# Designed miniproteins, single chains: the designs that were tried, part 18

Each design is a single chain, and the fold is of that chain. pLDDT is the mean over its residues in the fold that is shown.

## One batch from the design tools (miniprotein)

Design m604
Fold by ESMFold2-Fast:
Structure m604 (fold): chain A 62 residues (1-62)
Amino acid sequence: SELEEVRKKIDEINAELKKLQAEYDATTDPEKRAEIQKKIDELSKELRELGHREMNLLAARA
């Protein structure tokens, strides 16, 4: 189902964000930190959009 696909993507993004946060914390290079932060920001935006999609799908089932 579309809801299952959205939830799977949310789980995958949460796992990637956790990994990127660990890489950010371990990194001392400012340029590398900026690249990691950009990836975190992009994934965080995608996560917000998927969260809205999940809510819309749940509302449609109610």
Scores: mean pLDDT 86

Design m605
Fold by ESMFold2-Fast:
Structure m605 (fold): chain A 78 residues (1-78)
Amino acid sequence: VEEELRRLAEEADRKLGEAIRSGTPEQYRKAAEFLKEAAERARKLGEEHDPVTAQRYADLFERGRKTAEELAKKAEAA
């Protein structure tokens, strides 16, 4: 479980970093979508396995999703 959560975190960091580097609303939305899915997957992993650690990862992914969504809106500003 922890290894899966760690892999999700590494992938999330990579995708968000790429989106920030590109600065486009499309890339930020892709990062936000991945982070949303990662948070949901982390919560499911926590149902029987270390729910505290899983929730911490879910919270991190949700925070990243909100950041990506906010950056997407700023990038779309006309």
Scores: mean pLDDT 78

Design m606
Fold by ESMFold2-Fast:
Structure m606 (fold): chain A 88 residues (1-88)
Amino acid sequence: PEPLGPEEALRRILELLRQGASSIEFTEQTVDASRMEFRLLDPQGRELGRLVVEATPEEWTALVDRVNAEVDRLRAQGRTFPPVPRPP
């Protein structure tokens, strides 16, 4: 897939969460963690979307925090989601 910056990745992840994504699977990561590939899956394990994200560790941390904030908001509305895993 086309590489995304952190803000575009956030919008895409939020869209996939609204489509029913419940888990994230990391498929590839560069040695310096500057580029990651992951897919978002529905509760049945079907791929809803696949993303390649290029971000600094600080940008990645901010992205995860913003996704978790939206997950908490949706959880308050009665939806259940696992937290977005943080990169190592």
Scores: mean pLDDT 71

Design m607
Fold by ESMFold2-Fast:
Structure m607 (fold): chain A 66 residues (1-66)
Amino acid sequence: SPLDQLRQQAIDEVTRLIDAGASDKEVIAKIKGFIDKLREQGVPEDDVAVIAQEVADHYAALRAQK
């Protein structure tokens, strides 16, 4: 689905930033920007919440691994 593609793009971008040594502030700013764009494009709030949680969980897991 388009939402699965958007979620995967966000996860890939977060992974890339962490691998490149980006700060927590930079990664969080990117995640917030992505979520804001989903809302602007009319993605339902329930879907935005699910995607935001999945991206946040992935970010937390990557930080815990290091």
Scores: mean pLDDT 80

Design m608
Fold by ESMFold2-Fast:
Structure m608 (fold): chain A 75 residues (1-75)
Amino acid sequence: REAAERGARLGGEAGGAPEGFAHGGTAAQYLVEHGGVDPDAATKAVAGGQVRGGQTEPLAHIEHAVEELERMGAV
């Protein structure tokens, strides 16, 4: 829920950044701090994964981000 609100705040749907970018704050931070992922790769993966998912739940965003990291060969 927090991630969804932050997504809206960052201008995800207002014609600014893609929704995945807007929701990415906490999911990207989680991947960096707990997954040992490079910050740039984490941010890119979260943005890509959330564009696919469109979900508002933080866990769904992390799941899609991990899938994108696997596609990129970062995990």
Scores: mean pLDDT 52

Design m609
Fold by ESMFold2-Fast:
Order: structure tokens, then sequence, then C-alpha cells
Structure m609 (fold): chain A 96 residues (1-96)
């Protein structure tokens, strides 16, 4: 259901947060990029909760796909592109 989808997106956001923190710990990610990434993840978590409350399945689906895309760039080591995708997803979702 919608709550299950929201929980799945929430788990993906937590996974990405862990990836950012681990990359920062390993010296692969600047403090500035970590700050941007964690801010975007927090905004996305709020947007996921709002979409669940509103029954907005299209926005949840959009957020899920955007978060998955960001994760793919993290696996490639492209942290800046991953953060850009997360920030753009938050902006797009706010305008829906």
Amino acid sequence: GLSEEALEVGRLLDEIRGMFLQAHYQGKLSSETLSRGTRALSELAELVAEAEDKGDEETLKFLKESVKKAKEYLYQGDYEKAVDILEEAAREARER
C-alpha cells in the first residue's frame, strides 16, 4: 500500500545517508557536499511523509525513482551528481 511505498523510500533515504557518512569518513566526500546531501535527504523525508498523508502515489513514485537514480551515481563515486539529483528531486516535488 501507500504506507509500504513510503517506508521503502524512507529506507532508501537512510541507506543513502549511511553511504554519504561512510564516504565522508573515508575522505571521499567534502564536509560541504555532506551538508548539502544530508539537507536534501531531510527535505526528501518530509516530502515523502507529506505525499503519504495526501495519498499522492505519483509523487511517491517520482521520489522513489529519483532516490534510486541518486544511489546509482553514489555507486559510481559521483557524489556531486548524486547531491544535485536529490536537491532537484526535492525542488520538483515541492512544486507538485
Scores: mean pLDDT 88

Design m610
Fold by ESMFold2-Fast:
Structure m610 (fold): chain A 89 residues (1-89)
Amino acid sequence: SALLQQGQALIAEGQQILEEGRAGASALTGEQPADVLPLPPPENQELLEKTKKIMKELGIKSPEELIEYYEQKSAELIAQGQALIRAAA
């Protein structure tokens, strides 16, 4: 039971990380309105700034590379979770 719960938690964490990574990439690739660019919603601005800081820290220069990074990290967590579930069976 404990291994099953830990495995499920890791899978959920991997899925959450991927969702957050995709949201950050979407903020970066959002529409480029010529006349409205300076006035994004505060929530989108915070997400955009957080995403840019992560990209700078990791040396990632494109939204595509950012998604690849989060897909890889998510896949590793999901694989670990699946291994724990298999061990619990």
Scores: mean pLDDT 72

Design m611
Fold by ESMFold2-Fast:
Structure m611 (fold): chain A 56 residues (1-56)
Amino acid sequence: SVRELGERVGLSPASLSNLLRNATDVVLRVAYHDLSRAKGEELAEEVVNYIREHAR
């Protein structure tokens, strides 16, 4: 869920919901870069893959 993922990566539910709404390639690249720097590559991949899987 968005809440559980946010807790694991240290993002607010609002930030994750915003990423889901605005899941462009540019936004996802920026999110991956910031998250991999802050939390490591594995968690960054988990977040980006979740957004790609659940975004419309």
Scores: mean pLDDT 71

Design m612
Fold by ESMFold2-Fast:
Structure m612 (fold): chain A 93 residues (1-93)
Amino acid sequence: SLEEKFEEAKKLFEEGNYEEAEKLLKEILSKEEKNAKEILLKQLAKVELAELYKKQGNYEEAKKLYTEVAEDENSVLQELAKKKLEELEKEME
């Protein structure tokens, strides 16, 4: 399931296996959402992938993903993404 892939991706990210974590997060983002749970999982995957890119110093890709979530009026993570984007922009200065 997408939920199991997301949990595995988080574990890999915590373990420092960024390549496999990125692969699983991108797989989640490539799937067509079928229900509200999958929509939420894709939003969570965008935020997690942005955090991963930030850890790798890939600030441009991280900013892009946070911006996508922050600009999504239907996202329950909009405010979280706005805060993460502000934190990222301060770190880039």
Scores: mean pLDDT 83

Design m613
Fold by ESMFold2-Fast:
Structure m613 (fold): chain A 107 residues (1-107)
Amino acid sequence: MSEEERKALQEEINEAMRTIALAVGDLTVRRARARGASEDDIARLRELSKAYADNRKKYLLTGDKDARKKALDYSKELYRLEHELGLISDADYEQQIKRLDEELKKI
């Protein structure tokens, strides 16, 4: 595979992954609404989901370590908000935060 073909394929994969991340964010928003979350909480969920997706895409396209760190940090804030809204159990929240902290230590 040529360098140009590899780059084009990586860009296509990264765009698909960004679309999936945003769709997961929309599902989380729908679950939060069903549980009576405020419009401010919904706005925060959407902003964090977008920031996560954008930074993950940048990392996957460029190998940017700062973008990887930001994606992990935004993922932690998303799990914290999901926990505050009762969308995730205490045990699952603790497990996800531990996993993300271990990944952050590798950067």
Scores: mean pLDDT 80

Design m614
Fold by ESMFold2-Fast:
Parts: C-alpha cells; sequence; structure tokens
Structure m614 (fold): chain A 64 residues (1-64)
C-alpha cells in the first residue's frame, strides 16, 4: 500500500540522522513508532529519556 511504501522511504531518509543520534544509546532502549494520516507520516524515535520526531508528506515521499 502507499502508506507502507511511504513508511519505507521515510525510514531510509531518516536513517542517517537516526543512526548518528541513536549510536549513543543501547539498541534495546530505542523504540520506533509510526503514526500516519491521509497526508502525512510521523516517525517518533524514543531512546532513554529523549525523543526525536520526523514528519514527512506522503505525497512528497511517493514522488521520490
Amino acid sequence: SDINEAGRIAHELAKPEVDAWTAQFNPEDVTYEYSATEESLTLTVTAGDEKKVFTFSIAELLSL
């Protein structure tokens, strides 16, 4: 589905920043959560007491 494809692309786009940031944490303490609307996809990465939020337009992701 388009949502699954958008999620895959969003993950790949966020990966360099996520990997660089999460390198300071134990992998077991890192949690990934996806939230989607009709138009946007939000990835929330939680590690220990910290979190980062990445928001993407589904239309823009599918245009890549």
Scores: mean pLDDT 77

Design m615
Fold by ESMFold2-Fast:
Structure m615 (fold): chain A 82 residues (1-82)
Amino acid sequence: GEAQLKELEELNSELQEVYEKAKLTTDLDELKKYLEKAEELLKKLQELFKSLPDENVLKGIGLILQALGLIYELKLLLKERE
């Protein structure tokens, strides 16, 4: 329900914070750890999404797409700094 949707929003906010920290790091090993943390958060988002009621599915899709975008940006950042 709404509680699960709020948990998805909180996980997505944590993923955004991981991304902001990743942009500021000059350490490649730290960047790799941030990517691993981001992928872990994405897995949690995907598991919660499967349990959403129909009325919240469209908003849940939006949050998953946003999370996928942040993961893509992190992978680009890692590739640029390798």
Scores: mean pLDDT 83

Design m616
Fold by ESMFold2-Fast:
Structure m616 (fold): chain A 88 residues (1-88)
Amino acid sequence: MEPITYKITIKVEAKSREDLLKAAQAAAKAVQDLGYDFSISVDFENKTITITVKARSKEDAERIANAAVEALQKLGIKVLDYKVEEID
């Protein structure tokens, strides 16, 4: 089965660009440790981290999102919201 592309958007409470960059690095490491190929982008103005990943199902994508969120929380970074969206 061909993998489906998902966009994971995580909104965080960050007081500086350095905090947001650390959050992005932690999220990236969590996804990498799960063995997925991904891309990551950071929106400093909206304090948003976006991960684009290929997964077998929405349930797999949600597990990836949860791993990223948990990695952020372990660093003391507050996650305000996150969403998982299928993209074409």
Scores: mean pLDDT 84

Design m617
Fold by ESMFold2-Fast:
Structure m617 (fold): chain A 88 residues (1-88)
Amino acid sequence: MTAEEIAERIRELILSAPGLTPEQKERVLKLIDEFLEKIKKGEVTVEDAARMAGEILNIVGPYLTPEQLAEVRALLAELIREVARKQK
């Protein structure tokens, strides 16, 4: 998967999560949209991916089931690895 595809998968998962409020979903979607804009500009760094991952987990972590949280964590880890792969 590309970094863009992973980010869209995270977006879909967040939008479908019944434990999140509309405000929490909008906050996460803003972070993803800002990250996708950096990818489009060729300006994304591993540090950007890690910071976004931390902010998303802080917003959603208390409100997701253990299974949903594990899936989000796995996707965020894959996203960081994909960004790191392209920084060479």
Scores: mean pLDDT 82

Design m618
Fold by ESMFold2-Fast:
Structure m618 (fold): chain A 88 residues (1-88)
Amino acid sequence: SKMIEEMIELIEKALKDPNDEKTIEKFIMKMAHYLGIEDEVMQLVLYGKYEDAMRLLLEKLGIKVDPNDSMEDLLQKILDELKKILNS
């Protein structure tokens, strides 16, 4: 899927530059669209709650999230899941 490939490219870019908030936001909104939860995620993104948005996306994917997970940990977990989806 082109959408999954584009999301993988965005998250790999975010992992290389975790301070690139625009890349993180763009990824979050694409993933929210893919999961059908854009409205729920939009409010978190508008208030700069990117970690909360990432946690919500992972929970909707059924991925276990640890309270001590950093943004980099969350980005890595979602990258691993997207790669599984792409290769299935």
Scores: mean pLDDT 84

Design m619
Fold by ESMFold2-Fast:
Structure m619 (fold): chain A 66 residues (1-66)
Amino acid sequence: SAARTQALGDVVLAKPEDAEEAARRMIAAGVTPEQLREVIESLRKAGQDEQAERVERVMKAAGLPL
């Protein structure tokens, strides 16, 4: 829900572009596909669907399983 956008506004994934960049940094830092999927799920539960889609897009581009 959009009502939760402000609650996540202080994290790097608040904006869609920030979500994409943060996902790339997480992959470079050795974060696992399973951990990234949990980030996606957390974003969706918080109503951050666009941010979740950007993380999925980065995972697909990197050849990682969703």
Scores: mean pLDDT 70

Design m620
Fold by ESMFold2-Fast:
Structure m620 (fold): chain A 78 residues (1-78)
Amino acid sequence: SAKEEAEKEEKQLEKYLEELDTTPSPMPLTPEQEKVVRTTALALQLIGVAFNYELAGDEEKAEEYVKKALELVKKANA
């Protein structure tokens, strides 16, 4: 089901964040640039989870994840 797929994406997101901490950047980025890239990647993953919850009919969780993505982007932009 779409809800099970959304839950699987949440677990994949957790693994992605864990791997991101241990994997060196393939690009010569400054710490500030790397923070922006990582924040953008995380926001996109959160939108992906929201999309799958919307497909599952769980609009409340979809809105929650969209809000999390927007807050993350807002904090990154100060």
Scores: mean pLDDT 73

Design m621
Fold by ESMFold2-Fast:
Structure m621 (fold): chain A 67 residues (1-67)
Amino acid sequence: MEEKLREAERKVVEVARQASLNDYILAVKAIDAVHKGDLETAKKYADQIKNPEVRKAVEELIKIAEE
């Protein structure tokens, strides 16, 4: 579980790094919310992400964290 979560986080950072600074900040905040167990806040940050690849990666991270 933890290794799968870390792999998903790595993928989020990789795609977010190539996106806008705003999307990168939102992705990092979503990862932080997932680490705190606040999946509701993580989903709110994901919804604000404009880049569809970054949003999809964050949504996948949240899905793995819900397992």
Scores: mean pLDDT 82

Design m622
Fold by ESMFold2-Fast:
Structure m622 (fold): chain A 85 residues (1-85)
Amino acid sequence: AAAALAALEAEMEARVEAELARLEAQFAANPEEPAKMTPEAREELRLQGLGYLLEQALEAGPTAELEERLRELERELLRMAEARR
């Protein structure tokens, strides 16, 4: 259970990191989009990506462990939203 969740989460994190790395490379290479991703924006996107994948996993096969992990991510995103400055 916990080991299976850890393996699934590691796979999801790897997918999210690969997508974020691609976006960062795209921003660096695109002269029409000079904007840079801040560390805060990157972390927010990472957590949102993980939440999206966890929601899809719950839809496919709900477990108490997945529900708890999603609630943890939701709390972390709320913490980031509340930390205005």
Scores: mean pLDDT 73

Design m623
Fold by ESMFold2-Fast:
Structure m623 (fold): chain A 97 residues (1-97)
Amino acid sequence: MAERVKAMAERLAGTILMASILNESPEEMKKLIERTAEGLIKAGENPDVVDKLKEAAFKAIEESAKKGESPFQMAQNVTLELQKVVEELVKEIKEAE
């Protein structure tokens, strides 16, 4: 389970990094994250886990946009917030053992 959470976060981070290279707007980055999240759910991933990762990505995008940060800085902030969510979810999985 922990490896699946990491893989989901990596896919979302990859989507944002590609969007930052293409200089996409915060609104387009959110759309790409939502599309990627829908794809993960369709592939059989846990919707609650996917939604937590999606919400973390959206929050990071919104906070970076409010600060006037570049698309690249926004991608870095999204990656860091996704890593924090992975650490919390992995901790919850270990506590359930």
Scores: mean pLDDT 82

Design m624
Fold by ESMFold2-Fast:
Structure m624 (fold): chain A 90 residues (1-90)
Amino acid sequence: ALKDIDEARKILDEGGDLKKAEELILKAAKELGIEKEVKERRERLKKLGFSERDILESIIVWLEEKVGRVDPNRYTASRLIEIGAELDKE
């Protein structure tokens, strides 16, 4: 999980293959037992019109939080996206 999260983060930061980053994120989510929650979050953000990169960024920040790694700026962005999704749902 941790190694896959670190590699996915590097791919996103370097502007690499987003599909490979997604596969690493899903692998980490399976190991953490939150694969369903990750897929549901991705679908929700996609319906709100967020880009694939922004969706993956939000998910990777969430996974980083679960393993005890947080970038304060990215954490804040992820939380704001989540709040926005809840407000639109209500």
Scores: mean pLDDT 70

Design m625
Fold by ESMFold2-Fast:
Structure m625 (fold): chain A 80 residues (1-80)
Amino acid sequence: SIKEEADKILQELNEKVDKIYDEAEEKNLSNKEVLKKIIKELEEALKKLEKLQKEYPDSEYIKELISHLKDAIKKLKEAI
């Protein structure tokens, strides 16, 4: 289902974010470097969700997820 495909994208995003935090501890990355890496992964997840939205344009669930990701990216960019 559309929800299962979207949830898979979010699960992969969470796994990538966890790996970034692990790398931050191992390499002593700055908060700014960590935020930049997280923003990159959020932007890639956004692209995948926007592709799903084009295929399933009536999905309110995907539209809401895209809105939340865009807001998160904006806030993180302002924090840098």
Scores: mean pLDDT 87

Design m626
Fold by ESMFold2-Fast:
Structure m626 (fold): chain A 99 residues (1-99)
Amino acid sequence: MVSDEEFDEKLKKEIEELEKLGIKVEVFGGTKEGLEKAIELAEKENAILVLIVRDENPEVREKLTKIHKSYVEKNQEIWENNKPEEIKVVIFVATDKTL
């Protein structure tokens, strides 16, 4: 398993690369309230929603996969129709505390 420290460092580097392109990034973690806020922000600001699943629970993984699939088309439209500096990415990291 990737350690929490290794994951956090990798995520930080990926965010820094997106920000170098002019993309705005916001990260929500670990809780049901965090998931709800991430979805609300993505809907309100027409942002790309990225769900990262670190929970091994099959029910959590299935639920988040369904949410992800509902956003795939919208994420693609945002990416294709906007310049990097006009794009916002909302990242939600699911943990064992998410549901």
Scores: mean pLDDT 75

Design m627
Fold by ESMFold2-Fast:
Structure m627 (fold): chain A 72 residues (1-72)
Amino acid sequence: ALAFKNQGNALFNQGNYEGAALAYGEALSLNPNDLLVAANYQVALGEAQKASGNLDGALTAYQRAIEIRQQL
């Protein structure tokens, strides 16, 4: 799943947060215990929702990312 992690990072850096979330989701489906990917997935999801104006959804995703990152 390293390729999907790298793809997610590249898409995130390009501002393609929906694409980043999809790539991180693929990586997480192959390794569900990858906490770093799980945190990055939530951040990408939050940024995508923020971009679409769904602020409540973005806050929920960011809170989940913080909780996961506290375990890293």
Scores: mean pLDDT 83

Design m628
Fold by ESMFold2-Fast:
Structure m628 (fold): chain A 89 residues (1-89)
Amino acid sequence: MQPRRLRGKVIKIKELDADTYLVEVELDEEAPEGTPVRVRIYKDGKLVAEARGTVVKNEDGTSVVRAVLPKEKAKEIKIGDEAVVEELP
């Protein structure tokens, strides 16, 4: 069975510490809060980063994926980069 695939865009990149960054992806459609996901971030059609994340909801009901990435991977990511999010089994 193929996992459900969602599309989104990077909306936030925030340093958490010297080695890790928080990346937030806003989803094009609603997903249940707490859903574990795999996030793949693309730049010009090429995969630049992959991480595990979780769906959270903003106060307005918008679905956002929060993922933590190593600094080396986060440096390749920019606001507006495309993401493909797959629900984990």
Scores: mean pLDDT 80

Design m629
Fold by ESMFold2-Fast:
Structure m629 (fold): chain A 104 residues (1-104)
Amino acid sequence: EEAREKAEKAEEKAKKAEEYAKQGKGLEAARYALDAAYYASQAGELAEDPEKSRRALMEAGVAAMAAGVAYTLAKRGDEEGATEAARVAAEAAERAAEAAREAA
């Protein structure tokens, strides 16, 4: 149940990251991508099924790395790179959330 709640928050933040990326707002997209990765990691950690928890944590790790890249690129003024990295992070966070939800 708590894993499901964290997965839902990860999906919500990932959707916002994608929306800001579509608007070309790299910094906002990166911030929401970081939030999505954080909640995806929490969902994976709380997942009861060890195999699905491992998959969720792996995808959350990808999301965290991509979100970090997005934030760095946004700070350098690379809006295109930031929005692309934020989209990658959002997709990974969504996959992590799905795996965690299936494990709850």
Scores: mean pLDDT 85

Design m630
Fold by ESMFold2-Fast:
Structure m630 (fold): chain A 85 residues (1-85)
Amino acid sequence: MVELEDQLAAALSADPDLRRQVLQAVQDIGKQVLAQAQGDPARLEALTPQTLAQIGQRVADLAQAAGLTEAAAAAQQIAELAQQL
């Protein structure tokens, strides 16, 4: 896991446009999940694995669109691991 996180972090640091798109996507997903949880901590906790998987998948899609195949693969694997939580 640490190696995948390091690869993704390096790719995001190297591409400011990708980093901005990823931050925007995380904010949009976060707002949607918070609205879905409606301030219930138990509901938010139950949504956490799905939220992490959605973020990872969105990051993978954005990295792939930017031509960063290695970063896209790392983000996809993180999304799959999050689904197993």
Scores: mean pLDDT 72

Design m631
Fold by ESMFold2-Fast:
Structure m631 (fold): chain A 93 residues (1-93)
Amino acid sequence: MIPPERILGDTAAGGTPEGVIAYAREKGAEVLYVSDLSPERIAAAKAAHDELGVKVIVEAETPEQIARVKELLPKATVDPMAAIIDGFDKAIA
């Protein structure tokens, strides 16, 4: 597992592009985790990816949200949709 200090939340340092970049650089963050799909948080994640090469992981719940994230952050990984659907419906296993 990547240590928690290397995973930066989208609200860190106020969630602005400048604040997120500065904080990620200071902490040596390798992954930026986005749980708020607001345009401002997505813009901050994109700026951090472009400037620092951090991996972006986005928590998206619906196919519509996933499509929108892929349009705005084409290199981002969408992780928890399967976990959320599996948690809402009974696990199919």
Scores: mean pLDDT 63

Design m632
Fold by ESMFold2-Fast:
Structure m632 (fold): chain A 69 residues (1-69)
Amino acid sequence: MLNMADVDDALDRMSREVTKIAAKNADNLTEASYNFIKRMAEEYPDDEAVKIAAKALYDKYGIEELKDI
């Protein structure tokens, strides 16, 4: 069963890192974001909160990275 607080915490931490990556890689945002999200999914395969946060960030920054910018 998923704990909402754990997902929010993982999402906040990952969003912060993606924002740093975006600031450093403005010309290559999609690739940099994709590589970060992929790495998180590979390094934390047993963490459900991290997997859900990674999927949410993939949907936002891998597919619709410019929608809210």
Scores: mean pLDDT 61

Design m633
Fold by ESMFold2-Fast:
Structure m633 (fold): chain A 75 residues (1-75)
Amino acid sequence: SSMDQFNQLLRQVRQDIEQMRSDSPSDRIRRSNRSIGDLNRMNRYVNRTLNDTDRQQVTDRVYDQQDRIHQVIRS
């Protein structure tokens, strides 16, 4: 299901965020751009298939993960 794919991506993004902590600055930027892109694409995909409540929850989780990525880049 689209939600299963989204949950798989969330697990991958969390792993990528942890990896970013040990990456070089250039690798960190590259990984962050990929993860943010994947999250945006997935958010658009699931928003086509979910009701309003589930769409809001997915969007909130996407923004939360993007904020975490940006915090790691700034550190």
Scores: mean pLDDT 78

Design m634
Fold by ESMFold2-Fast:
Structure m634 (fold): chain A 85 residues (1-85)
Amino acid sequence: GMHDLEFLYGLFLAADKDRSGSVSVEDLKAFLMEQFGLTEAAAEAVVARIKEIAGETGDVIHGARLEAGLRARGVDIDALLASRE
């Protein structure tokens, strides 16, 4: 649902520790396993879903592409970003 998409965006933002606007697939997977206790298979499934939304096929997820994919699916990114202050 839409709340699942908002949660996935929150995971990406939390993994982007240096606020560079990008996260490697490997770093995102490690973050999910270490911080949320996910199994490797579960972390890979979450990463695959985030990559699908972002339209990414490489080893890096770009926040701008993820935001575009989420907006296309009806997520209010501007409201989510405002709530992080």
Scores: mean pLDDT 80

Design m635
Fold by ESMFold2-Fast:
Structure m635 (fold): chain A 99 residues (1-99)
Amino acid sequence: NVIKNSQLIDTLLKNQSITDTLEPGQSLNFTTPKETGLILSVLEGTLEVTITHPNGKVEQYTLEAGQSLAKVLPAGTKVKISNNGNQPATFFLQISYKD
């Protein structure tokens, strides 16, 4: 839901990491405020990642349990992490900002 998504994003931006579970049909969305290092690790299930760059370039990834994605993203990049499967997916997400 929107409120839960906002709380997760607030926690991610404040603490620079979250561990949580996305139920089937749930997504986590955020936009990078500055140059951002991103590490996503899937602990259980499968997650789809869509990265939309400020210039309109789109990258898509499917990550299964035990897989990780590491990226350096420019400011204004939109990141969507979705559970499009039929089982819950648990993940660890870490961000770091370049000063």
Scores: mean pLDDT 83

Design m636
Fold by ESMFold2-Fast:
Structure m636 (fold): chain A 88 residues (1-88)
Amino acid sequence: MAPKMVEVTTTNEDGEERKQVLPLSSLPAYIQEAVAALEAGAEEVTMTVVVGGREYEVTAKRISDDEYEVTITDKETGKKTVYTIKEL
């Protein structure tokens, strides 16, 4: 089957945006899991993940029928990165 494509807009703590179109399966596993839970009817998903020895809080919300917002917060520094994921 053809891969499910998404448009990902990444906004870092400095407000800089990066936009990329890629298969959903190319995203980090914790983002894929968060999106799958929201598609299954969850209103909001919050999880703690460990990447590179650092703890991050991942909060995912549905912002429209085909768009999701995933906020990643570094638990040590409080710095936030926001991913907006749109289904194509």
Scores: mean pLDDT 79

Design m637
Fold by ESMFold2-Fast:
Structure m637 (fold): chain A 95 residues (1-95)
Amino acid sequence: GEIEKLKAEIDKLRKELEELRKKADEAIKEGKYEEAKKILKEAIELAEKLLKLAKKLLKLAKTREEIWEAFALILDAIGDIIELEKRLEEVEKKL
């Protein structure tokens, strides 16, 4: 159904976000701050997409369990955006 398709898309994007985080961490460790900045900007855009999908999932939620799952995903996405924006600011200070 539509909920299952959204959950699958969210799972895929969450894996992509974790890969971008690892790439950003590697770039920072190697002193490649320009590369890290680019990756962090891409990661923020992806986290914003995850937030939009999680909000869409909440609108489609009919059961208590589905509502809680959608809310958890929204909170995770907000937390990801805040953390990534903070990391981007720290990287920009080193440029």
Scores: mean pLDDT 90

Design m638
Fold by ESMFold2-Fast:
Structure m638 (fold): chain A 72 residues (1-72)
Amino acid sequence: APPVLESVNIEKDSDEEKKQFVYSVTGITGYSNEEITKLLKEADFDGDGIVTREEFASYYIRLLEEAVRKVT
């Protein structure tokens, strides 16, 4: 089963751990290591280098809303 992670550290965790974290939150596969790092950096609202599951989920929902607005 895919691992369930509650938070990730952008600078200290491996690319594989970051990828598993994003997959565990979004259910989406196929992101590159660069795309994963970009998403996590954008979700890191306070700039401390740590992204929680709740923080990332909130960011991702807003990202999807912005994508819908840009198509309109």
Scores: mean pLDDT 73

